Designed miniproteins, single chains, continued (3). Designs and how they scored, part 24

Each design is a single chain, and the fold is of that chain. pLDDT is the mean over its residues in the fold that is shown.

## One batch from the design tools (miniprotein)

Design m8859
Fold by ESMFold2-Fast:
Structure m8859 (fold): chain A 60 residues (1-60)
Amino acid sequence: SAKKKAVRAKIDELLAKARESYKEGNISEAVGHLLNAVSLALENNDEEGLKRIKEESKKL
């Protein structure tokens, strides 16, 4: 659905922000973006979104 696609796009945006913050050495900001991504996936019951967050977090 359009809503599911929009949620996935927002999760990907938050993951990109987390990676950039981590690269800049701003660990607190990176963690904040990851927590926001997890919260968004949970409130939308998006199990695949949670899996993507887990896989991307391993690359930080």
Scores: mean pLDDT 84

Design m8860
Fold by ESMFold2-Fast:
Structure m8860 (fold): chain A 84 residues (1-84)
Amino acid sequence: EVEELLKKMEEEEKKLKELVEELRSKPPEEQKKALEEFFKESGLFLGAQYKYNEALKAKNYEEIEKLQEEYREIGEKLEELKEK
């Protein structure tokens, strides 16, 4: 279960890198939209991190607090995996 989650996250990171490379030739607005869609449908851990960074840039502190809680839960699960 835990090992499968770690592998899934590694696969999501690989897919993200591939997507970013494909988007390098696209306009910034299109890049942002494609990344938002990726993180909405997949990229559970990376999605939480991305949303947090975007909220920081937007200075949306209410959203940041909510995302910090979600990100903390994901990070806690990952830490449990690493302690193995």
Scores: mean pLDDT 64

Design m8861
Fold by ESMFold2-Fast:
Structure m8861 (fold): chain A 79 residues (1-79)
Amino acid sequence: SRAAEVAALEERAYYAGWEAAKRGIPEETVVAVIGRAIAERYADEPADVREALVARAVAAARAGAADAKANPDAVVTLP
């Protein structure tokens, strides 16, 4: 379903933001990668749908980065 696809996108973005923060990768790099991936994967979708997906993925990545900074000793295990 579309809802499940969006949830999976947000989860992947969250962990990408987490790992980027742990490795000292700039937020602008993560945002650029997310934007490019969505533009390529969802090229046939309406622009408002792509914009909403980018906003949600970027928000998830920022949350992941913030959580990594708040919990520096936490170990993340992917499902």
Scores: mean pLDDT 82

Design m8862
Fold by ESMFold2-Fast:
Structure m8862 (fold): chain A 63 residues (1-63)
Amino acid sequence: LEEEARELIKRAEELAKKVPSLRGELLTLARALRAALAAGDKERVAELKEELEELIEEAEKAL
C-alpha cells in the first residue's frame, strides 16, 4: 500500500507538469496522500489512493 501510494504521488506530480487543467487537483491529492502516509492513517491513504488513481486516469486521457 505505502509503495503503491508513493508511485501514484510521483505519477501525479509528472502529470501535473503536462496537464495544466488538472494540475491543481493532482498536486492537492498528491500532497494529501503524502500527509496521510506520514500520519500512518491507513483508511485515509486508501481513500486518497482511489481518488488519485481516478484523477491520474483522467489526466492521462487528456494527453
Scores: mean pLDDT 82

Design m8863
Fold by ESMFold2-Fast:
Structure m8863 (fold): chain A 78 residues (1-78)
Amino acid sequence: SLAEAYRRAAERARELAEKVGKETGNEEAEKLLLEAARLAEEAARAAEEGDFERAEELAREADRLAREGGELAREALA
């Protein structure tokens, strides 16, 4: 389901945030990835409520933040 997909995205972002925080101390990457996880969880909730337009908007913002945070995390972990 959409909600399950969004929750998986949130889990991935949170895991990467923990890894980059623990191994590199890159606060910017950690912050962006935690924000992505929060928005992905909000998207899952909106999808569960049947508000698919809101879910899609939240998921798009989560994807944007996850991409930015993920790039910083990859650079920090390299």
Scores: mean pLDDT 86

Design m8864
Fold by ESMFold2-Fast:
Structure m8864 (fold): chain A 50 residues (1-50)
Amino acid sequence: MQEHYEEGLRAFAEGRYDEAISHYLKALSEDPTNEQTRANLGQALRARRA
């Protein structure tokens, strides 16, 4: 659970937004109520397009 979120943060920091999105989605599948993960997923999606 926490591992996926942390890997998402690492991928985002490295500019690997598609991998960050994948990890955040896995984190949400294990804890769908986590608003922080949802917010970070949104940021990764926006960063990928920008």
Scores: mean pLDDT 78

Design m8865
Fold by ESMFold2-Fast:
Structure m8865 (fold): chain A 75 residues (1-75)
Amino acid sequence: AAPLSPLEQEVLLEAVRKARDEITAHMENGDAVGALRVLAEALREIAKKSTDPEKQEAARRMADRVEELARRYEA
């Protein structure tokens, strides 16, 4: 797999911080798909609120990748 760009890593970490408690709750209950969906929603929110077009695009790209990962693990 290709490594994440620095900006993709930045928006991912921001999304994890925004949704940390919900992600942690899902992971503690073994709900990896739920955790990924919460993370994707946080990334979509970053994309909507960012004024930087490159950050918006990085957040959208990360949300798409996280949603695709969730679909692969969906029962």
Scores: mean pLDDT 84

Design m8866
Fold by ESMFold2-Fast:
Structure m8866 (fold): chain A 71 residues (1-71)
Amino acid sequence: SLEEAVQRARELLATHPELASRLKQIRDEAKKQPLTDEEILERVRQALAEHGLDPEQFTERELYALFLLAG
């Protein structure tokens, strides 16, 4: 559900401050050059992998929640 995705995203951001910083950077980049939904999801997956997390463990809804909540 959306509520579960938001809760998981908040917990992950609270425990991974460097990931939160990287996701905020992706949001700031998206403001300068518009990204498609697919491009946003791919960048979020890359940020997760860079921080030792498996992006395959996350749904697209959870990836969007991470992107939106990181700012």
Scores: mean pLDDT 84

Design m8867
Fold by ESMFold2-Fast:
Structure m8867 (fold): chain A 86 residues (1-86)
Amino acid sequence: AMDYFLEGNALFNQNRLDEAVEAYKKAIELKPDFAQAYYNLGNALALQNRLDEAVEAYKKALELKPDFAEAADNLEKVLEKQKELA
């Protein structure tokens, strides 16, 4: 779980977003309660303009950790972005 999460972070920093998404998904597969991995997955999806998927990832991060302020803030920003596109 942690190894895939760290791999995802390295790939994200290299702007290898498709590979980062897959690494975060593997981290979540091994540890389904990994709120930070859902948050980082949401960030990668949002940068790819996969806004519906980013919303679901942030919601799951908040379900697992309701006090996750950064996930709440980023969820609001993505929802505002969706309204601008509609």
Scores: mean pLDDT 86

Design m8868
Fold by ESMFold2-Fast:
Structure m8868 (fold): chain A 59 residues (1-59)
Amino acid sequence: MSEAVKEAEELFLQGKYEEAVELLRKEPNPEVAAKMLEMARQLKLPEEIIEKFEELAKS
């Protein structure tokens, strides 16, 4: 995994979801995005955030 992927995971855990999305857009990793999508659904995050992770997971 790249440093950006680890940084994105750390941002997600800190509740900085938009910043995590932006990092994954710069360095696409659909597998990591799919895992974050599952976590976002479990946490019942806003649909806007869930849709962004769905887009990244499909890339």
Scores: mean pLDDT 79

Design m8869
Fold by ESMFold2-Fast:
Structure m8869 (fold): chain A 58 residues (1-58)
Amino acid sequence: GPSDEELEKAAKEYGKLLSEVQPEEDPEAIYKAALEAIRKEGDKGYEQALGLIEQMKS
């Protein structure tokens, strides 16, 4: 599965993209929620985060 560093990187990138579409939300809270969700789901959470990041970039 992904390393803790990979999970944190994915959470930061996903959180940054979410904060751009939800500017009223606290970016730190978005990051923490994303990291928690990714860690909870493990490999599936990481894959989902990467897919969402790619979709949001398009």
Scores: mean pLDDT 76

Design m8870
Fold by ESMFold2-Fast:
Structure m8870 (fold): chain A 65 residues (1-65)
Amino acid sequence: SSMLEERLRELIRKGEEAARRGDYATAVGYYKQASELARSLGNFELAEKLDAKARELADQAVAAQ
């Protein structure tokens, strides 16, 4: 795999881990970075899914405040 594909996987993993521990704001940051990278790699379907996940988690972050 390319180094960019490995970075994308790492960003998604970090986002998932942050979400599992309830750190929704941090998770949103990772998913947004992952979505931008996926889009730059031409994977628009994955980018849309990651954007949707970030949006969902952003709502959770607001509810937790």
Scores: mean pLDDT 86

Design m8871
Fold by ESMFold2-Fast:
Structure m8871 (fold): chain A 55 residues (1-55)
Amino acid sequence: SEENEFKILLLEAVRGSTEFTIERMEKNNGPQELIEEERKAAEEVKKEIEELRKE
């Protein structure tokens, strides 16, 4: 549906922002626990996008 297409677009923007944050934390030797938490959040967004694409 068009609504799901819009949701996917927004989720991909969120994913890009999250991946940028991970890269910045890695370059600045940020806390490993927070980096892992952000990676898990990015994986959840990826799964949500895949589920919406199936509908």
Scores: mean pLDDT 82

Design m8872
Fold by ESMFold2-Fast:
Structure m8872 (fold): chain A 58 residues (1-58)
Amino acid sequence: VDELIERIEERVERGDVEGALEETRRLEEEISSLPVEEGMKQVEKAQPVLERLGELLS
């Protein structure tokens, strides 16, 4: 999960919105495979970069 968050950050910094969305889909798949409690922790961890991606999409 940490590697996926780093990849999303790198894509966002480069303005690669499509690449960032693909890495975000991979992150969602990984989180969906985790127990709910662990998944929620990973979502909180990814929140800042996902908010920034959302701003680029808006």
Scores: mean pLDDT 78

Design m8873
Fold by ESMFold2-Fast:
Structure m8873 (fold): chain A 69 residues (1-69)
Amino acid sequence: MLSDEELEKEVQRSLADMYVGLGKTLASQGKLEEAAEEYRKAAEIYKSIGDEEEAKEAEEKAEELLKKA
């Protein structure tokens, strides 16, 4: 069984994954600034739950998109 804290982290991770998906979709449509914003939201959530690798990848993707916008 998961603790309440681990359950909350699982919910937050799913939310972050959703923002990554939205960012990817927006980027494919050429909406680079909007895509970067969604990746930044995902990165903040990943960071808050200790998923540092995913947070770093999302932040790097957001920065890359903003440089191309």
Scores: mean pLDDT 82

Design m8874
Fold by ESMFold2-Fast:
Structure m8874 (fold): chain A 60 residues (1-60)
Amino acid sequence: SMEEAKKLFEKGEELYKEAQKLWEEAEKDPTADKLALAEKAKELVLESIELYDKGLELEK
């Protein structure tokens, strides 16, 4: 259970870091499709939150 939770937290952290990179790209590159990058980053953050929630549930 704790090992499963750890894997979920690690995956969630990876997705969150990927979202942060997309936001940085959107801000840094004036030719970037900022809306598309922001929407993709939002999806990754929502998936990250879902994985953290599942991990927390397994630690109960």
Scores: mean pLDDT 80

Design m8875
Fold by ESMFold2-Fast:
Structure m8875 (fold): chain A 82 residues (1-82)
Amino acid sequence: SKALEIIAQAALEASKVAKTEKEAVETFAENLKKNAEEIAKADKEAGIEALRIAIAEAEANPDLEGAAYLREKLEEILKKIE
């Protein structure tokens, strides 16, 4: 799915530059924000779906370092795109 491709790309780019798990999660959130904003200009539904999937995953894994940060940042972007 296009939404999963957006998420996978953001995660892959974060893994290339992050030195810690926390940095990886924070960089992933920033990458997904930028990617979702860009994609939503051409395919709003795909951008929204990618954000919803990532938010749900963060909510399902609250013990993951950076999960609360990820959730808050993605929820802010979702509200701006919707």
Scores: mean pLDDT 73

Design m8876
Fold by ESMFold2-Fast:
Structure m8876 (fold): chain A 60 residues (1-60)
Amino acid sequence: AKATVVLKFDSVEAARKAAEAAYKVPGVLAVTVDPEKKEVTIVAESEEAAKAAEEAAKAA
């Protein structure tokens, strides 16, 4: 089953860096940035991939 994670950031720049890091994670299907809300939405093929993408995004 697919997993979806939504993360909020302090700035649009931080959100974009996080999105780039998340997209590089194996098993990530889509990454979307909302510049108005400073949110990154990650869609992954598994909960494990979503967790790895969330950790990569937060570390960026």
Scores: mean pLDDT 82

Design m8877
Fold by ESMFold2-Fast:
Structure m8877 (fold): chain A 93 residues (1-93)
Amino acid sequence: ALDERVRALIEARDLAGLSALAAEAARAGDTRTARAVAYAEAALSRGLPPERALEIYEAVLAGDWERLRELAPGLTRETMTEEEIEEIIRKRL
């Protein structure tokens, strides 16, 4: 399942794998999962540990923007919109 793959990639700090999985999820119409994966990738890229990136992934997937603010004040709902996720996929196609 996508969720299990996301968790494994976060634990491995595999940014390229997370980027590919986000594109896969969005191509399947799962923009929510694609966005959550992109936030986890951004967290890891900013030097946050896998445990924090996983909590950020779960918060974004649940739409819990208050929890995201507590976990990473520099990441907000507006940091990556669904429209921006669609643009990233378009550029990779």
Scores: mean pLDDT 79

Design m8878
Fold by ESMFold2-Fast:
Order: structure tokens, then C-alpha cells, then sequence
Structure m8878 (fold): chain A 102 residues (1-102)
């Protein structure tokens, strides 16, 4: 469930900090697969698309998907979904850090 997704996001963030972008992307994909929350899944899909676009050199598409992820994170916070908010905040941080290595 989302607790497993949270642990995968902590690992993705550490990998992103090390510049291991392909490994960070793999952990984001695993998190999107194990989540049972549709809002968490949508946010993680946006994070995955942002990182894939950045790794392909499409920084404009990456920033668009990051902007959409920030909106989904805002919605999670508004709804009081603390676990989803924590997961998506880690995803946003991991992708932002990964962009510094692209």
C-alpha cells in the first residue's frame, strides 16, 4: 500500500541525491505500482513523466509535469491526506534534485 510507496520514495530521493537517475526512476515506477490510492498514483505518474522528459532533454515538458504534480500535492494537502502529501512531496524533491544532474 501507500506505506510501501513511502519507503520506495525515500529510496528514490537518496538515489536522486547520488545522481543515480535511472535507479531513482525505477523506484518511482515501483511506488506507482504498489500504491492503492488513486491520487498518490496520479501524482507519481506525473513525477515519472517529469523525470523521463528531463532525462530525454525535454526540460519544458518536465517542468509542465512538475507543475501538475505541485497541483496534485496541493489537493492532497487540502483533503488532509497526509500520507499522500508526504509521498508526493518526496517525489517532487527527488525529481527536482534529479534535474540538477541532467
Amino acid sequence: GDEEALELLKKALELAKEGKLEEALAELRKAAEVTTNPLTKKGLELAIKALEAAMAGDLFTAEVHLGLLEIVLGLAKLLGDELTAEILELALEAVRIALEHV
Scores: mean pLDDT 88

Design m8879
Fold by ESMFold2-Fast:
Structure m8879 (fold): chain A 89 residues (1-89)
Amino acid sequence: MEEERRLEEELFRAVLRVLEELGYHELARLLREMEERRRRGEELPEELIERGRAFLASLSDAEKAALAEAIRAAVLEILRERGLEFEAG
């Protein structure tokens, strides 16, 4: 469904924008590489996924919390604009 594809693209772009604005350029690069491989129909290497996890693990608890909150805020903004919401706890 084209609408679902559009939502996925908007969410992905929002995540990349947040990462770039916060200075996490390496993580943004890794996510772009993963998406490019997925679009080419290539299997995502487990090594690439592990590199992403290792990078996130290198962040402080404060940096992880700030990054998670910024990404969540950006995602929720897009979903709200589309009239969609995750079930709030």
Scores: mean pLDDT 73

Design m8880
Fold by ESMFold2-Fast:
Structure m8880 (fold): chain A 58 residues (1-58)
Amino acid sequence: MLAVALKDIPKLDDESLGLKKGDIVEILEDLGGGFYRVKNLKTGEEGIVPESYLEFIS
């Protein structure tokens, strides 16, 4: 499942993922509580992002 970042997200800690608005991510895992583990398809990096920053596209 794919999603797009709705805004720029800074990397806040070692578990979070920094994203730029318009970056496409693959949803790897629903962690519950409104958080997902995702992979940035541009950089290959993985991390945790809030659902509120993502728009699901597939």
Scores: mean pLDDT 80

Design m8881
Fold by ESMFold2-Fast:
Structure m8881 (fold): chain A 71 residues (1-71)
Amino acid sequence: MPKFQLVDDAPPIERAIAEKMNALIEAKASREEVERALRPLVEEAGRAEGASEEEIEEALRRAVEEVMKLL
């Protein structure tokens, strides 16, 4: 069975991203505020996985759109 630790995603950083997304939704943040808040977390997660800068920007764009859908 899969362990509680995710090998592709660091549990601490994944949890931090989810908590930040929830806080931004509660605060009714603007798109620019969401992007600014999530960028450092997504960049850290992407670099840990060996992602390219293009892949990191794509992941950030998708995360921003997911937050904006819930606002």
Scores: mean pLDDT 72

Design m8882
Fold by ESMFold2-Fast:
Structure m8882 (fold): chain A 76 residues (1-76)
Amino acid sequence: MDKELLELEVEGSLYTMKGQIYLLMGDKKKAAEAYRKAAEYFRRAAELARELGDEKLAEEFERTAELLEELAEKLE
């Protein structure tokens, strides 16, 4: 795996976890902010995966980003 791609995936996962923790704490606004940041990282990961020729991985990251954006929108 490319180092930059791994770093983007790790950051996306970290912000997703942070969003889940905020949601459990009842902080919907901070949860939404964390999910949006996670979505940004996964979109960047999808772009890089596509550049590397991994269309399947790019599609998986795009679906994850879309889900996170939808979750953030529902919390606002």
Scores: mean pLDDT 87

Design m8883
Fold by ESMFold2-Fast:
Structure m8883 (fold): chain A 66 residues (1-66)
Amino acid sequence: KKKKVDELVEKGHAAGNRGDLETAAEYYEKALELEPNDKNVNIMLAQVYRALGDEEKAKEALEKAK
């Protein structure tokens, strides 16, 4: 019963662990394409965007977290 979203989130975490924040953001974005209303993934994406210095994208992710 594992969702593809869970797999993408795990890949995002792995990329983040390597310091590849841009790749982590890509995986979180892919996860949200499958489940746009996943609040936790939207929050993680927002945090990654802020770490990258992209506050505009961070705000967009928080809007989706609604």
Scores: mean pLDDT 78

Design m8884
Fold by ESMFold2-Fast:
Structure m8884 (fold): chain A 103 residues (1-103)
Amino acid sequence: SPAVAETEELLARLEAGEISPLEAAKEVVRIALRAVEAGDYAAFRAVLALVSEKGLDLEAQGKTEAADALLKAAEIAGGAAAEVRAGRMSVEEALAWAEEQLA
């Protein structure tokens, strides 16, 4: 899946210190909501699972800021996707809401 591959690259960049936790969280939300927009709910679920697993791994390593950012991004992306799937938000509205929640 392109979304999964992009997420794996993003998480590697975060672990290498090449991207901030906040910017990584924003990109997770963008990748996840783009999968929802494409109707690829399998890729969406895979992205959230990968991000949540990495967040827990980082927490175990004492990297609390990065861990909290990823776990918060997964929760926010899940909530935003639920609103889009229910027809209550457009993908554009969900992305704007999600980015505001990450600030």
Scores: mean pLDDT 89

Design m8885
Fold by ESMFold2-Fast:
Parts: C-alpha cells; sequence; structure tokens
Structure m8885 (fold): chain A 87 residues (1-87)
C-alpha cells in the first residue's frame, strides 16, 4: 500500500503539472475537484504521459480515500468512455 500511495501521488503531481501548463498556454479553465481531475486525467492520457492502467490506479486510490459511491460510479463510467472518445 505504501508503494501504491507513492506511485499515485507521483501520477497526481504529473497530472497537476499538465493541467497548469494547459491553463497557462491555452487559457483552459475547468471547475475544481472532480471536473478538473477528469480533465487532467484525460489530457495526460491523450498526451501519452500516463497509461490507462495508471489512470485506473489513480481513480481506485481516490475512491478508497473519499468513500463516495456517486463519485466512484462517475469515475468508472469516465474510464470506460475514455477509450471510446479516443476512437
Amino acid sequence: SEERRKRVEELLKKMDEIYEKAQKEHNVKVAPDLPRLLFALKLAYDKGEITLEEAREVIDYLLEKNGDEAAARFLRDFLENIEKIKK
């Protein structure tokens, strides 16, 4: 669990850096919390900075931390759709 926590924290930091760059270079403005997380996750995946498996690890970790079933369902549905949107 300690190694998983460190891995997810590194992925979240990378995603935050990608979002900040998009905000500065492209005037991207996304609401905080869930929408910003989903935007950063999709952007990082599209740029090839994270894998789909790493994206799932981040989602699973956040679901365990927050215990929110509605957020859990929304994040799982988003991961299923991310593959469809890329096609």
Scores: mean pLDDT 72

Design m8886
Fold by ESMFold2-Fast:
Structure m8886 (fold): chain A 62 residues (1-62)
Amino acid sequence: KLEELVQRIKELGATLTDADSGGAAGAEIVRLANEMRKLLEKEKGRPVSPGELGLKIQELMA
């Protein structure tokens, strides 16, 4: 579900405040963003641009 993926991204984003964990958290965020992109593309029936994905993540995180 989109909300679950966004919640995981939020939690990993908070971890980025810790410099030592940034690399691992960054890789996981990318993986979750790819899952979210596939879900959005399936829902919309069309390709989703990186800009659209970024905007959607930003809106859902607000």
Scores: mean pLDDT 67

Design m8887
Fold by ESMFold2-Fast:
Structure m8887 (fold): chain A 55 residues (1-55)
Amino acid sequence: DAEERIRALGEEIGRSTDLAERRRLWEEAMAIGREAGISEERVEQLLKEGALAGA
């Protein structure tokens, strides 16, 4: 499930203090979103949901 994977990446971003790692994870989430036909707005929302759950 693409949405679950994006949310999990958001959780990883929320736990990371490394800017380069956070950027890589964000790029990966955007690539998953493009492949699955999910809008950038929705990908950003899923990443935020994951980050909040991980914090």
Scores: mean pLDDT 82

Design m8888
Fold by ESMFold2-Fast:
Structure m8888 (fold): chain A 60 residues (1-60)
Amino acid sequence: SVDEFIRQIVETVREMVGEEAARKAEEELQRLRDAGRLTPDEVQRIVREVTGALPRLPDL
């Protein structure tokens, strides 16, 4: 389902970058889904923006 697809992407972003990036990705993906505009290009754009815009947490 689309909801499962969004969940999988959000979880991947959370594992790669962190919770803040995952939350931003989820918000944007859900917005596009609700507008009927969720496409592979939009998914790639959002992932690129959230992974490139937020710094990685330092290794503690």
Scores: mean pLDDT 73

Design m8889
Fold by ESMFold2-Fast:
Structure m8889 (fold): chain A 61 residues (1-61)
Amino acid sequence: MDLLALAKKGLANAEKLLAEGQPAGAATSAWHARKMAEEAGDEELAKKGEELYRKAAQLAA
């Protein structure tokens, strides 16, 4: 799986975990997805990962 595909998978997993009431898991998945998106050069996807991470981290606190 390439870096961009891995980032998309991680972001989708983070959204699913957040919807299922698992904010800590969602934050972890979103953080990794953001990192993969940044390495792939996809700034839009990286921003989505950052936004989802912030939301999930707030709910997990």
Scores: mean pLDDT 81

Design m8890
Fold by ESMFold2-Fast:
Structure m8890 (fold): chain A 86 residues (1-86)
Amino acid sequence: MTVVIKLIGASPGQALSAIGVGIQGELDGGEFETRVEGDTVTVTIRGASDKTVKQALELAKKIEEDGGKAKIDRKGDTLTITIETK
């Protein structure tokens, strides 16, 4: 499946954590891409393993516990996690 992690207003540490999930996804046989535009960091992982999906969801939960807001949307083979850290 494809996992998209979209961070809005992320701290450098939160952005690095999302990129880390992407790197681990690539090491697990997927493909990852990072885009930075203004205050938004988007990490896309194609061919994500169940482990990578779980790590992305755990990242969303941790940021939400730190006062962010997470929205999870699944459309077909794509899981989109949008996190606002405002």
Scores: mean pLDDT 81

Design m8891
Fold by ESMFold2-Fast:
Structure m8891 (fold): chain A 95 residues (1-95)
Amino acid sequence: MEAEKAKEKALKEGKSEDEAERIKLGVEIGEILRLIGEALDALLEEKYEEALEKEKEALRLVQETIPSRKLSEEEIEEKAEEAVKKGKEFLEKRK
């Protein structure tokens, strides 16, 4: 929703449609990176459920940003679970 609001604000401020779309894309990429960072922080704190939810949200935003291939909800869940599992295995081996 932040990305749509940023685009609407840019258009209201007299920016071109192309410039507004670029601003929207930048906000979406920023949100994806923020969610990935929050998921990593949750993994470090052993909050696996929170990490899983953040990863799912990041994957949903990726599919909204890249319209050429939409992931199903099942694919999002599987990819998020695999990422969290691999992260947990890595952390369990830390010294």
Scores: mean pLDDT 74

Design m8892
Fold by ESMFold2-Fast:
Structure m8892 (fold): chain A 89 residues (1-89)
Amino acid sequence: MLKEELEKLEKELKEKAEKVNELVEKLSEEEIEELEKKFREKIEEIMAKLKPKAEEALKTGDEKKQLEVKIELGKELLRIADEIEEWIK
């Protein structure tokens, strides 16, 4: 179940990334720099939050916990991608 959830999420992220890339191509260089600055810090905060959970799962060899961390990361990234799409409009 968790593996299937991760696979579905990875597919959704890939499709969303393609849409976001198409929208970004329409932006000016200045708008791209503003977008990158705004969302880079937010992505770094998400990664920093999840890093301790990922390291613990890796240290214990807990495959289920590793999948749960990947799913949590994927959901956060999908949320950020939606926010980027809304920001561009």
Scores: mean pLDDT 80

Design m8893
Fold by ESMFold2-Fast:
Structure m8893 (fold): chain A 64 residues (1-64)
Amino acid sequence: MEKQQEAGRLAAEGRYREAAEVFLELARENPEQRPAAVLALEALARATGDPEIAAKAEELRSKL
């Protein structure tokens, strides 16, 4: 399964932190996907209120 589909499936199952890890991995493997991964992590953090996911989004954004 593609990383993007895997992340979507995990989020649908309520596994938000695992979904966030998959988005981070996608950004690490494909730097061109980094802006999309940041947006996905920010959306996930906003939906869940999880400060861990918010921190990951900020860290990834700082590497742009």
Scores: mean pLDDT 77

Design m8894
Fold by ESMFold2-Fast:
Structure m8894 (fold): chain A 91 residues (1-91)
Amino acid sequence: NEDEEYEFLKKLVEEIQQKLKEGEIDGAEALRLLAEALGLSPELIEAALRVYTEGDIEAGRKLLEARGGDRDSPIVAPFDYEMVLNLIASL
């Protein structure tokens, strides 16, 4: 039962998507903000930015799945990877 965590992440993604749509932030900043809010490491944030800038989405997906996930963290659940991957795919 992670309804509050899911709603928090969903709202965050929607806010980031809205700012991206309005041109207030670019795709690299959107990925950075999402990764930071999910409690992902700086190394993972840098990797996500490289995927965005270089287009190697498959390598980025594998890196996110391997490194982004502390099951004890309320903001880093399995569905976080899908949200991050969907954001990358939408950019």
Scores: mean pLDDT 58

Design m8895
Fold by ESMFold2-Fast:
Structure m8895 (fold): chain A 72 residues (1-72)
Amino acid sequence: MAAEAAARTLAALPAEASEAIKEAAVTYMRDEEAGEAALVGLIARGSAAEAALAIEAVKVALAVKAETEAAA
């Protein structure tokens, strides 16, 4: 089930999202703590545009995770 959530998250990410943002979002679906730390790091160190993409990735990952947990 986590693999499906990761796939949905990846598909919903903007095409402009860097490899690092995509990896962090996928990591979040597998390991919430590690993925959250990676996404927060990208938000903190990136430009405003990169931060916006990372925040979008967090929202997508959280929505997919919440939907998956609600369906359980």
Scores: mean pLDDT 74

Design m8896
Fold by ESMFold2-Fast:
Structure m8896 (fold): chain A 72 residues (1-72)
Amino acid sequence: MARLRALVARARALVEEAIAAYRATGEVPPALEEELARLEAEIRALAATLPDAERQAVLEALTAPGAEALAA
């Protein structure tokens, strides 16, 4: 879980940074989009190896802030 926890924490920080950038400029920097996509793919791959309960908890933690940003 340590690797997954670190990736989730980093992804959350980058999502917050992307939201702040978008609100300030109306754009998300391409470098942030690429890093987020890469982290999401890595988290998804690791989550696939976990029991359903842990996988769901991880995915919900990722999608909650992402869903709010997507709705904006």
Scores: mean pLDDT 70

